# Designs tried in a protein design run: designed miniproteins, single chains. Part 19

Each design is a single chain, and the fold is of that chain. pLDDT is the mean over its residues in the fold that is shown.

## One batch from the design tools (miniprotein)

Design m669
Fold by ESMFold2-Fast:
Structure m669 (fold): chain A 60 residues (1-60)
Amino acid sequence: APYLARALVPLPKTSPDEVALREGEEVLVLERTADGRWLVRSLTTGEEGWVPESVLERLE
């Protein structure tokens, strides 16, 4: 099931498959991969994209 996470640092969008996040922004985690990247949806903008799991803190 999807769960909530928070961005630990600001993250700029550097490719089309990524999402830009501000520090402290909450996201819904949609998918996790074995390569350390998570597919998230921003709860602020509604945008979806890949981010490194290391920049996220799980809230559940």
Scores: mean pLDDT 80

Design m670
Fold by ESMFold2-Fast:
Structure m670 (fold): chain A 95 residues (1-95)
Amino acid sequence: GAEEVAERVEEIAEKLREMAEAGVSAPVTPGTGALVFEVRLDARAEGRAHHFLVFATRNATPEELRRLADEARAVAEAIRAAPDEALARGAVAVV
């Protein structure tokens, strides 16, 4: 459900913040040139798929990773605040 998507996006935000604090490079998803965290919610009974994507580039600085973490956390809170609207939109949140 929407809460599971919000929890997953929040986990991504925490991971991005930890990477920024540790000074580690963002791992690159093959073929994209970026770190991609993807959360999919498949509503098979409704014939819809909802996708939430969080991007961080390979060369992201600690400051950029912190910004992405804050933006991902805001997305998680927005999903919790209006879950039906967030799921209905199928929003690709590029953060």
Scores: mean pLDDT 60

Design m671
Fold by ESMFold2-Fast:
Structure m671 (fold): chain A 86 residues (1-86)
Amino acid sequence: NAMKERIEADIKRVEEAIKNAEKQLETLRSLLDAARKAGAPPEVIARIERAIEHVERSLEWLKKMLEMYKQGKTREEVFAELRKEA
């Protein structure tokens, strides 16, 4: 079944994207910690905090996508649901 294979492929892609986002988030949190300890200017701290917020938001969307794909939803259905929450 082509639809089932497509959903399984989309699950794998989203899982990899989540893993990459989590790694990026860890790197940014380490950078924030180092910047704070070094006494970086407020504008530098704020920039890193905004980057963290952006990645955290992306991670929330990816986790919602993964849950929907695991429920057997198609890419089209997943994107329709995400558009309602935008």
Scores: mean pLDDT 86

Design m673
Fold by ESMFold2-Fast:
Structure m673 (fold): chain A 61 residues (1-61)
Amino acid sequence: MEENIKKAEEYVKKADEAEKQGDYLTAARNYGNAAIWYFKAGDYEKADEAVQRAAEASAKL
């Protein structure tokens, strides 16, 4: 299941970069995708964190 964690981490990196550029829509979508991959990996704590980050990015739209 390490591949699911790696996919989630890649989405987090994409989201972080988009957020720094002010692209909150892309950031929210990528944090959402990261949450799905963390959930599939069984890392519910990181999945919840990613959901919260997606909601926070979406709130800035």
Scores: mean pLDDT 83

Design m674
Fold by ESMFold2-Fast:
Structure m674 (fold): chain A 57 residues (1-57)
Amino acid sequence: LIEEAKKLLEEAKKLGSPEAVMDANTAIVLAESGREDLARHYLNRAKEIIEKAKKEK
């Protein structure tokens, strides 16, 4: 989970999406705290934002 969130964080930075960067970073923090369910929620949100950013930009 943490590794997946880190990869999404790098993707978000590459795309220049502040929202995706924040969500991916939040997922890392939550996963580190052992709150995997919430971490997965933010991970999925970051992924959706990245997909939308790629489509729009």
Scores: mean pLDDT 78

Design m675
Fold by ESMFold2-Fast:
Structure m675 (fold): chain A 94 residues (1-94)
Amino acid sequence: AAEEAARAARGAAEAVLAAAESGDGAGAAAAGAAAAGAEAAAELAEKAGATEAAEKAKKAAEAAREGALAAARGDTEAAREGAEKALEYAEEAE
């Protein structure tokens, strides 16, 4: 559960970075979906009792969601910052 949440959060962060580099709306939408999946995985980890890992995974998912929204606006700098924060929190969740 905790490892799955961390992996989902990392995947969301990578999707945000790819969206920032591509600059297309489809990439931004995919990154947003990945962030939502990461959030769901974090909730499952919390229910499984992995509270600390789940909190880190939730923060990673939130950063990824913010990055995806920035990518959708064409704000490449903010999207990269969101991806970097998401990766940092995902690593802490592992």
Scores: mean pLDDT 79

Design m676
Fold by ESMFold2-Fast:
Structure m676 (fold): chain A 66 residues (1-66)
Amino acid sequence: VSQAEIEAAVREALRDKVSPGSLLAAIATARTLLEKDPSISQEEAVAAAERKAREVDRNMAEALAK
C-alpha cells in the first residue's frame, strides 16, 4: 500500500469527524506507522490514526474540564 493511498483513506475516513488540524495529525500518524511496519494494511493504519485522533481530542476535553 502506498503512502498516497493511506493519506487518501485517512482523509476520507476522518472527514468531518475531527478538526482540519487533527486530520493532518492523523495522516502523519498513519504514515509513521507505515514507515515502521510496511506490511500494515490500509484498514489498520486508518483505524490507528482514528484512535490517535480521538485520544488527543479526549485529552484536550479532559484538560478543559478542569
Scores: mean pLDDT 75

Design m677
Fold by ESMFold2-Fast:
Structure m677 (fold): chain A 74 residues (1-74)
Amino acid sequence: SEAEELIKKALEIAKEALKLAKNKELILRAIGLILRAIGLELDLELGADEKKILEEAKELLKEAEELLEEAKKE
């Protein structure tokens, strides 16, 4: 599904941000995004509304991409 693909992409980007992050604040934010991605995967598996999960996955992906750019600027 599109939601599943976006969640996986956000998780991968958040993990990349975590690897680059030197600042404790950015490290904690990356961990938070990883946990949110796992939560969305679990919700989707448990039969949550895919349209709602898709909207949340799009926001998560945007936040992950923004965090990765911040981590690169450290």
Scores: mean pLDDT 87

Design m678
Fold by ESMFold2-Fast:
Structure m678 (fold): chain A 80 residues (1-80)
Amino acid sequence: MPLSEEEKKELEERVKKLEEEIEKLEKEIEELKKKLKEAEAKGDEETAKELREKILEKEIELGIKRIELGVLRTLLEKAK
C-alpha cells in the first residue's frame, strides 16, 4: 500500500534530518582526521590515540545513519 501523505511527510522530515546529521558527521570526521595527521607528524601519541578513538566512534555512527537513510529513501521512492 502507498504511504499516506502524513506518513510520507514524516519520512521526508526524518530523511532531511538524517542527511543533515550525516553531513555534519562527515565534516567532523574530516576535521578530526586532519588533527590526527598533525598529531602523528608531531609524535604526539596520546593525542593521536584520542583522535583515532573519536574518529572510530563517529565513523560507526555515520555508518549506522547511512544505512537508516538508505532504508528510509527506499521506502519514500516506493511511496511515489
Scores: mean pLDDT 83

Design m679
Fold by ESMFold2-Fast:
Structure m679 (fold): chain A 91 residues (1-91)
Amino acid sequence: SVRDQIADTMRDIIDLIDPSADDRAQIMARIDAGDYVGALNRIIQVMQQRGVPQSVIDQIQSARDHLINGDYQSALSDLQSALDQIRAYRG
């Protein structure tokens, strides 16, 4: 499902940004609960604290806004774009 793809993409993003064990646990618990907006809010905070490029943060914020509006397909597209940017930045 699109929700499963959103969850998997968020898990991939977390693996690449490598947050603290506490932040990882909090984000994973929100994903597992289906609280994708809450998970993305914490991911945004971690990215800001770590100095992740604003272009990546903007994509995650766009994904969050699409989720709030019930647009799961656009949210998934934004998350996939953010994941690709993170991979390019670290590769």
Scores: mean pLDDT 87

Design m680
Fold by ESMFold2-Fast:
Parts: C-alpha cells; structure tokens; sequence
Structure m680 (fold): chain A 71 residues (1-71)
C-alpha cells in the first residue's frame, strides 16, 4: 500500500540521517520509528505536501538529532 511504501522510505531515510549524526542504536531506532510514523501519516497528502501529523513526527525526529549534535 502507499502508506506502507511511504513508511518504509521515511524510516530508511531517518535511520540514515541518525547514523550520519552518530546517534546511539536506541536513538537510531527511535528516529527510524518516528520516520516510519511520519511516512505513514503523510500517505493522504498530495506529492510534495506534508500533513500536520507528519510534520510533528519529522520535528520530533529532528530534535533528537539536533540534541545529539549539541551534546
């Protein structure tokens, strides 16, 4: 399904970003899960658009990555 495809794509992208940022395995898993949720939530959006729910999950993942880079 589209939701499953977007969830897998977002999960992989977020996992790659977390690894590049040097996150611990537990934080990589958390960021990957947030990416999966964001991708799934965005399944109803037109191409190039983001739903409020997806944006919230993207922001949560971004904060984890930024916190690691600041500390």
Amino acid sequence: SRAEELARQAAKAFEEMAKLAGLDPDDIEKVRELGREAGRANATAPPGSITDEAAKKFNEAGKIILDKMEG
Scores: mean pLDDT 81

Design m681
Fold by ESMFold2-Fast:
Structure m681 (fold): chain A 100 residues (1-100)
Amino acid sequence: KLSVEEAYEKVLKIAKETVDKILSNPNLSGAEIAALLAEARAKVREILKDYSVEEIRKIRGRLLAEYFEALSKGDYKSAEIYALAALLVGEVLAEKEAEE
């Protein structure tokens, strides 16, 4: 099992790669964007599957803190990356809370 820090870094990398793919290609269809987001969701779910609700909340909390800091600095690209990462982590958190 990865540390919470290693899981955080992997999730952030997935979100960054997804945002970069979407922003680098203005000709992507809605279906292609949806497919990239679905792939990111699957990867994040796989990373977090062995983590507790408490550990996932810590990851999400850090992503939200970084999101608000990026917004306060006018760093909108970083804000988009943290927002996507927080959304994907939040989806896994909701799934695990439903299993309890």
Scores: mean pLDDT 85

Design m682
Fold by ESMFold2-Fast:
Structure m682 (fold): chain A 112 residues (1-112)
Amino acid sequence: ELAERAREAAERAVRAANEAARAAAAGDAEAAERAGREAARAAEEAARAAEEAGGGEAARREGRGAAEAAEGAAEAAARAAATGAGGAAAGVAAISAATGALVAARLAERAA
């Protein structure tokens, strides 16, 4: 169901964000960027599913925040790859995106 889909996507986003943070801490900018993009996509899917499940304005706001954070994470990961700096910032941004998606998924479950 939509609430289940939102939760599964949020869990994927959290796992990808953790991978991005670990890769960034290890100085692996390419792995951090790849994991950051995965977290961003999963967070967007979770937000969309939460909105469709009837999470209302709260789900919309969390989804928008997650999408913006995910875009920031991808940009920060690309910056880290180019300059060898900012990997930690990329990891933090990815985790933020995943957290927003998880909140949106919980709101969808309550609405459904």
Scores: mean pLDDT 67

Design m683
Fold by ESMFold2-Fast:
Order: C-alpha cells, then structure tokens, then sequence
Structure m683 (fold): chain A 88 residues (1-88)
C-alpha cells in the first residue's frame, strides 16, 4: 500500500541521516577502537558483541537502529578509553 511504502521510505531516510550523523561524530573513535580490537586478543568477546549489534542493525526499525548506534558508540568509546566493557 502507499502508506506502507511511504513509511518504509521515511525509515530509510531517517536511517541514512542517523548513519551520516554517527559517521561525522564517531568515525575517528571508531577507527581507533578498530585498531585496538585488532591488536588486543582480550577484546575478542567485544568483537563478537559488535558483530551481533551490526547484524541486528540490518533488520532494525529506526528506533532500534538509533539504540544500536548508541550502544556501538558507547562500546567504541569504552575501548578507546580502556574502560571495562559490560557484555550482556
């Protein structure tokens, strides 16, 4: 239906805007976190958790996508700051 197609287009636009804002704000933190994840074997469980979050993003709605981006940002910041990461 037109309403369902319009809602999907709105969600895709919002997701794209969220990705652009996230990349602009966190791309350097993300790069630094990736370097640490590749060099520290003790962070292997964190690599798995991030992979699970990225997988969930491919099937998420806008609200879930925002929450997943915020969780990924929190984990990346904790990696860079060498803070303990709580795995659920």
Amino acid sequence: SEKEEEEKREEEKEITELLNEFAKKYSEVGKEASKLLNSDPSLQPVVQKLAELYEKMTESNVEEFRELLEKIAEIQEKIVNKEPIELE
Scores: mean pLDDT 76

Design m684
Fold by ESMFold2-Fast:
Structure m684 (fold): chain A 61 residues (1-61)
Amino acid sequence: MTKEEIKRIVEKAKNYLEGKEKLTLDEISKFNKLVQEYRKYYGDYDMPIEEALDKILEELE
């Protein structure tokens, strides 16, 4: 995925968690893979989803 695609998915996922937007099954799959990869990278398999999303966005900036 490009940086722009990752940022878009993360922003949509944040809106989804706030109840403002729905995700497609494909977007949910991509979002879950990103969260799991960052959990593995930081060695925190129980990392909150919101924290993982923030770390992903920080890496893109």
Scores: mean pLDDT 76

Design m685
Fold by ESMFold2-Fast:
Structure m685 (fold): chain A 56 residues (1-56)
Amino acid sequence: GDKIKELGEKYGLTPEQVIGLKQLAEELGREVAIQYAVRDLGLSREEAEELLEELK
């Protein structure tokens, strides 16, 4: 939905990257998703935590 697109624009990610991060958090847990966002997507830990909170 539009929420995924808006979050992508806010954090400099594609909609597919936002969806992938949400799925990773749901399947493997929040810490694994944060590590992926920081290492592979170039987000800060704070940005990753905020994005995951918005994806609840």
Scores: mean pLDDT 84

Design m687
Fold by ESMFold2-Fast:
Structure m687 (fold): chain A 55 residues (1-55)
Amino acid sequence: MAERFRAFEAAGREYAAAHPELAALSREIAERLRLIGDALDRGLAAGDLSLSALP
């Protein structure tokens, strides 16, 4: 059963070695996702669920 998780970790490391640029892109995506999360929370609190309503 541990084999699957070990394979996943190995695949992740292999991919990172082949695509070091992906680390930078992953950071950018995480930052954008954070912004979207913040906007969603604010929209939900206002009962609007609208990104266009945010500053």
Scores: mean pLDDT 64

Design m688
Fold by ESMFold2-Fast:
Structure m688 (fold): chain A 80 residues (1-80)
Amino acid sequence: VGEEVRELASKIEGVSEEAIEEASKHAELAREALLAGDDEAARLHLTKMGSILTKETSNEDASEVVRRAAELSREERERQ
């Protein structure tokens, strides 16, 4: 999930490598929280991703990255 988020965010013009790294870190924490059944912690980490990305890109682009991270994490949880 973190690597997929890194790839998606890197395709958005104007997003710094630092913001991509921080967003991917929170994506991985959201994944771990969802796999552990902690939906509240997952929501908080997804919110932090959006906040990091919206400082440098549009709300639409940031929301797409957050949506994809949540989707990938849910798919992994459903496969377990």
Scores: mean pLDDT 81

Design m689
Fold by ESMFold2-Fast:
Structure m689 (fold): chain A 64 residues (1-64)
Amino acid sequence: GHLEAAENTLAAAKRALEEGDAATAGSALHQARYILETSKDEEARRLAEEALRLAKEALQKAGV
């Protein structure tokens, strides 16, 4: 469901930040944006917003 997709995206963003993985961070960024554009679920949107923030931080850390 949308909530599970958001949870998986957040987990990917956290891992990307820990590992300095720009490719995973970029994928998590796109997935978080997709959830925010398509989901009306409040919890999924909150998780996607957090994932977006961490994915952006991961990209910055990776020098992208």
Scores: mean pLDDT 85

Design m690
Fold by ESMFold2-Fast:
Structure m690 (fold): chain A 55 residues (1-55)
Amino acid sequence: MLTPEEIRARFDELAARLPPHLAAVLRSTVDHYLARGEFELLQRLLDVVEADLAA
């Protein structure tokens, strides 16, 4: 399972490829779920974002 630091690093890589407004919304979501320890949910969210960027 990814650490909080690994989840943030993965998000930062994806955020560089997103429009600024979407990056801001996703950062808020990532911070919210990191604060709650919802690491599996965050991994699934980032997997969806990564798949959308690959499409």
Scores: mean pLDDT 79

Design m692
Fold by ESMFold2-Fast:
Structure m692 (fold): chain A 67 residues (1-67)
Amino acid sequence: AMADLEARLAELSPEEGRVLAYVALGKTDEEIAKELGISPATVRRLVDRILEKLGLKSREELRAALT
């Protein structure tokens, strides 16, 4: 259920939470990396961890779950 997502969001690190917000806005790994001052490879790793923690399988599913 969508309500379960809020509980899982509480388990994200502050950095993962910032990355999640930008993914929800449809930003690319390169755009997120620029905004946060990290590498695109680090953004990809953080997105993978977010997907794992939220029980989601894709970036598309992640964006859909946040709208």
Scores: mean pLDDT 78

Design m693
Fold by ESMFold2-Fast:
Structure m693 (fold): chain A 61 residues (1-61)
Amino acid sequence: GKEELIKEAEKLEREAVRAYLAGDDAAFLRYNEEAARLLVKAGEISEEEAKRIVESARAAL
């Protein structure tokens, strides 16, 4: 359900932070992209907001 998608997105966001601290740029971007996709599917954010999240993640590298 929606709650499970949000919970999985939160887990992926935590994994993204761990990847960033480890210097794994590819994993950091992948986790952010997957988290944003799940949040769109859950109806929590728009596709435009998801795009901005991914662009911000790329800019952080």
Scores: mean pLDDT 88

Design m694
Fold by ESMFold2-Fast:
Structure m694 (fold): chain A 71 residues (1-71)
Amino acid sequence: SSLVAQGDALYAAGDFRGAGELYDQAGKEAEKAGDTRSAIQYYGRAAVAYERAGDLEKKAEALKKALELSS
């Protein structure tokens, strides 16, 4: 998805917060589309990006979403 590609570009540029926001949006889009596997992957990537940004609250939210979907 374009959101994932944009997130990858921001992550490579060191904008971890921006990358996390785009991966989180991609996760929500995948979840809405019923693509649970992609949603888990994107929320996981958002959690990693938020951790690197120092945003532990957003990391926890993203990780919780990934874990809830993985049942």
Scores: mean pLDDT 89

Design m695
Fold by ESMFold2-Fast:
Structure m695 (fold): chain A 58 residues (1-58)
Amino acid sequence: ERKERLERLKEIVKARIEGKPFEYSDEDIAELARLVKEISPNEDFDQEKVLEILEKLL
């Protein structure tokens, strides 16, 4: 389940980088922010960097 969840979050970030409309919730955004903070000491919500973090977790 955790891997499936991370893969879903990765697809959300990829869609946003590509400029495609993608449906996501505030909970998805909160989870992305939490994961980024756990991996990086600074809050970093640049889409490119978030994608790298998600790939590293997968």
Scores: mean pLDDT 67

Design m696
Fold by ESMFold2-Fast:
Structure m696 (fold): chain A 93 residues (1-93)
Amino acid sequence: SEEEIRRLLEEARRAAEEARRATDPAEALAAAERALEAAEAIARLGGSKEDVLEAARAALEAARAALRLATTREDILRAIGLALRAIGLEIDV
């Protein structure tokens, strides 16, 4: 539904902004995960290529913010995993 896709796109944007403003790795990772989940949901719902790409780019920005704050191996790998999934969405569009 168009309404659902619009809400998910707004969620991806808000989550990316939250990740960029985060000062704690856990907070940034949680926000990046939400941005990616929203982007993946838009793709599953058959959102337009433009909407999927916009959400995927927001998710990638959030993942990069999380990676910048990550200090443990676990957090670094989680952030990289999120970034790769976001890039995968961009390629599949």
Scores: mean pLDDT 88

Design m697
Fold by ESMFold2-Fast:
Structure m697 (fold): chain A 77 residues (1-77)
Amino acid sequence: SSIEQRAASFRAGAEAYLAAGKPLEAAEIYESAGVGFKLLGDNETAAEFYEKAAEYYELAGDEEKAKEAREKAEELK
């Protein structure tokens, strides 16, 4: 599968959890995807996914994980 198709699959999965009222699980999917894209050398997509993870960790009330995800996104810019 293309890198774009893989990114779309992770976004779809995370958004499904968010729609179900599960922002923590949505954040975990984005964080895992961010790690994966960083390992592939796609730092732009990895940074976007870490930013989404931070937003959803914040929504879930996990301020520490939100901060860590934001720092990871900033590192990749």
Scores: mean pLDDT 85

Design m698
Fold by ESMFold2-Fast:
Structure m698 (fold): chain A 83 residues (1-83)
Amino acid sequence: GPLRDLVEGLVRAVRAPSKEEAIQHIREAAKRAGATLLEVEVDVGPERRVRATFKIDGRTVRLEARQVDGRVELRIEAPLPPP
């Protein structure tokens, strides 16, 4: 389903060797999920982190993926509380 597509995209993005490739994975995931990408932050240094905020089916969801010791830690906030 849509959330799975976004999650898989974030996992691919955090493992990407470059910021450009990470953003491409996030954009492709949003397209597959039918989601609008609102925000994206990519850090592909030694501690790799990717955060992305999407709007899907009228709701806002934020996903964060972090690569720690070769493993991916994933955090999902769906739906996000209002700002």
Scores: mean pLDDT 79

Design m699
Fold by ESMFold2-Fast:
Structure m699 (fold): chain A 68 residues (1-68)
Amino acid sequence: SAKEQLEELKKELSKDPRIKAELVGDDTLVITTSLSVEEQIGLVLRVIGDYPSLSASLSGNTITVTAK
């Protein structure tokens, strides 16, 4: 399910100390990073590629991942 994909993504991201990921409700993961713009774009593309039930958007230094 999308919720399981969000929880798996959060666990994976928690391994990088430059990334803070927080679940908001059952359908949204808010990711705050100290990554470069290129690294953030790469992360968005990986999320879209690896998690087919999730969408991702980048705004400033925040990536918002939502259930489709």
Scores: mean pLDDT 82

Design m700
Fold by ESMFold2-Fast:
Structure m700 (fold): chain A 68 residues (1-68)
Amino acid sequence: SDEELREKVIELALSKGFSEEEAERIAEAVLKAKRDYGLSEEEALELAELIIKKDNKGALQLYLDKVA
């Protein structure tokens, strides 16, 4: 479900040192991409992992603004 996906993305982002606000924004971007591009839940989780692995949080914010 979208609720379970949201929770998993937030947990992953928090575990990698992102703030709660950043984690929520990543989750929203992933859920939007899932809806807009027809991604499966597994594909959406893979997208979240790729976003979270980005080492520059400033660049990540700009990137998320384009996806959301």
Scores: mean pLDDT 75

Design m701
Fold by ESMFold2-Fast:
Structure m701 (fold): chain A 66 residues (1-66)
Amino acid sequence: MVIEVETDDDPRRITAAALLGMGEEGTVARIVGDTTIRIESEASRERVEALAERLGSIPGAKARIV
């Protein structure tokens, strides 16, 4: 599954948060624009949905599953 995140802060904060606790589950985070991060994960749907909720809770960040 893919999560797309837009942030008004440093995108590296989003990549660090995405990999924390999920890096071992085939999770890859990439900065694809100045404020846009794409996260691809082989984790279960429930875990990807939980990650999207967690990332969207970061101040200035909006996360969606695409």
Scores: mean pLDDT 77

Design m702
Fold by ESMFold2-Fast:
Structure m702 (fold): chain A 59 residues (1-59)
Amino acid sequence: PLKVTIEAPSEEQLKKAEEAVKRVYATAPSSTSLEELAKQVEEAAKKYGAKATVEEVVV
């Protein structure tokens, strides 16, 4: 599983970035690598002025 932390200067930007990140997860094919998924998540957050940090969590 991936842990995603999103930081934004305003609540509106944070909500938009969170929605964009959720769309990436919903639309990405299951064959997408963790590196590709992380890159798409970071790009989606940056588009709304937010910063996303993606970490792989071992359980």
Scores: mean pLDDT 76

Design m703
Fold by ESMFold2-Fast:
Structure m703 (fold): chain A 55 residues (1-55)
Amino acid sequence: SEEELEALKEKAKEAITSGKPGDVKAVIEEGKAEGIPAIDIYKAINEAQEEIASK
């Protein structure tokens, strides 16, 4: 759902800014567990990266 994608994007931003190895992988696995398609998970991560880079 849209709410799940938005929540995933927020988690992705936290994972990217944490700098910890595997945090982004944990976000991907969480998205998969929620039944989110891989294409949507990677879109959310890409958007999170772009938003962080734009600030």
Scores: mean pLDDT 78

Design m704
Fold by ESMFold2-Fast:
Structure m704 (fold): chain A 81 residues (1-81)
Amino acid sequence: MSVVEQLMELVQEAGELQKEAEAHKDDKEKLREIRERYEELLERVKELLRQNPDMAPNLKAYAEELAEGIERKIEELEKLI
């Protein structure tokens, strides 16, 4: 799988988690599960960056923005739990 394909899968999973969080905003147990899944997703993004130091600058920037976005979502969910 290419770096672009891996990154697009991570973006898709982040989008799905956001939809699940919105659907279950009043369910603290579900929000805890979603937060844990975001934490796992964040580690996968960080690993992709570590394993591909020579990736194109625009892809690296995009992956870094994705990681920052996930970190913000984790912080938002922690405040709701």
Scores: mean pLDDT 85

Design m705
Fold by ESMFold2-Fast:
Structure m705 (fold): chain A 58 residues (1-58)
Amino acid sequence: SMELVQELERLGRELIARLEELGREDEAKAVQDQVVRLVSQGRLEEAIEFVRRRLEEL
């Protein structure tokens, strides 16, 4: 859904920005690759949960 895509984009941008601020560029790349993989498979809700969990761990 469009709302899920917008939520994923917002959360994903925040996670990547925070990882980059922390100097964790390799993790930022890995996160982006995983999100792209999940989205390409139609697994949008799993991608959102993955990003949320990673944000909570920071």
Scores: mean pLDDT 87

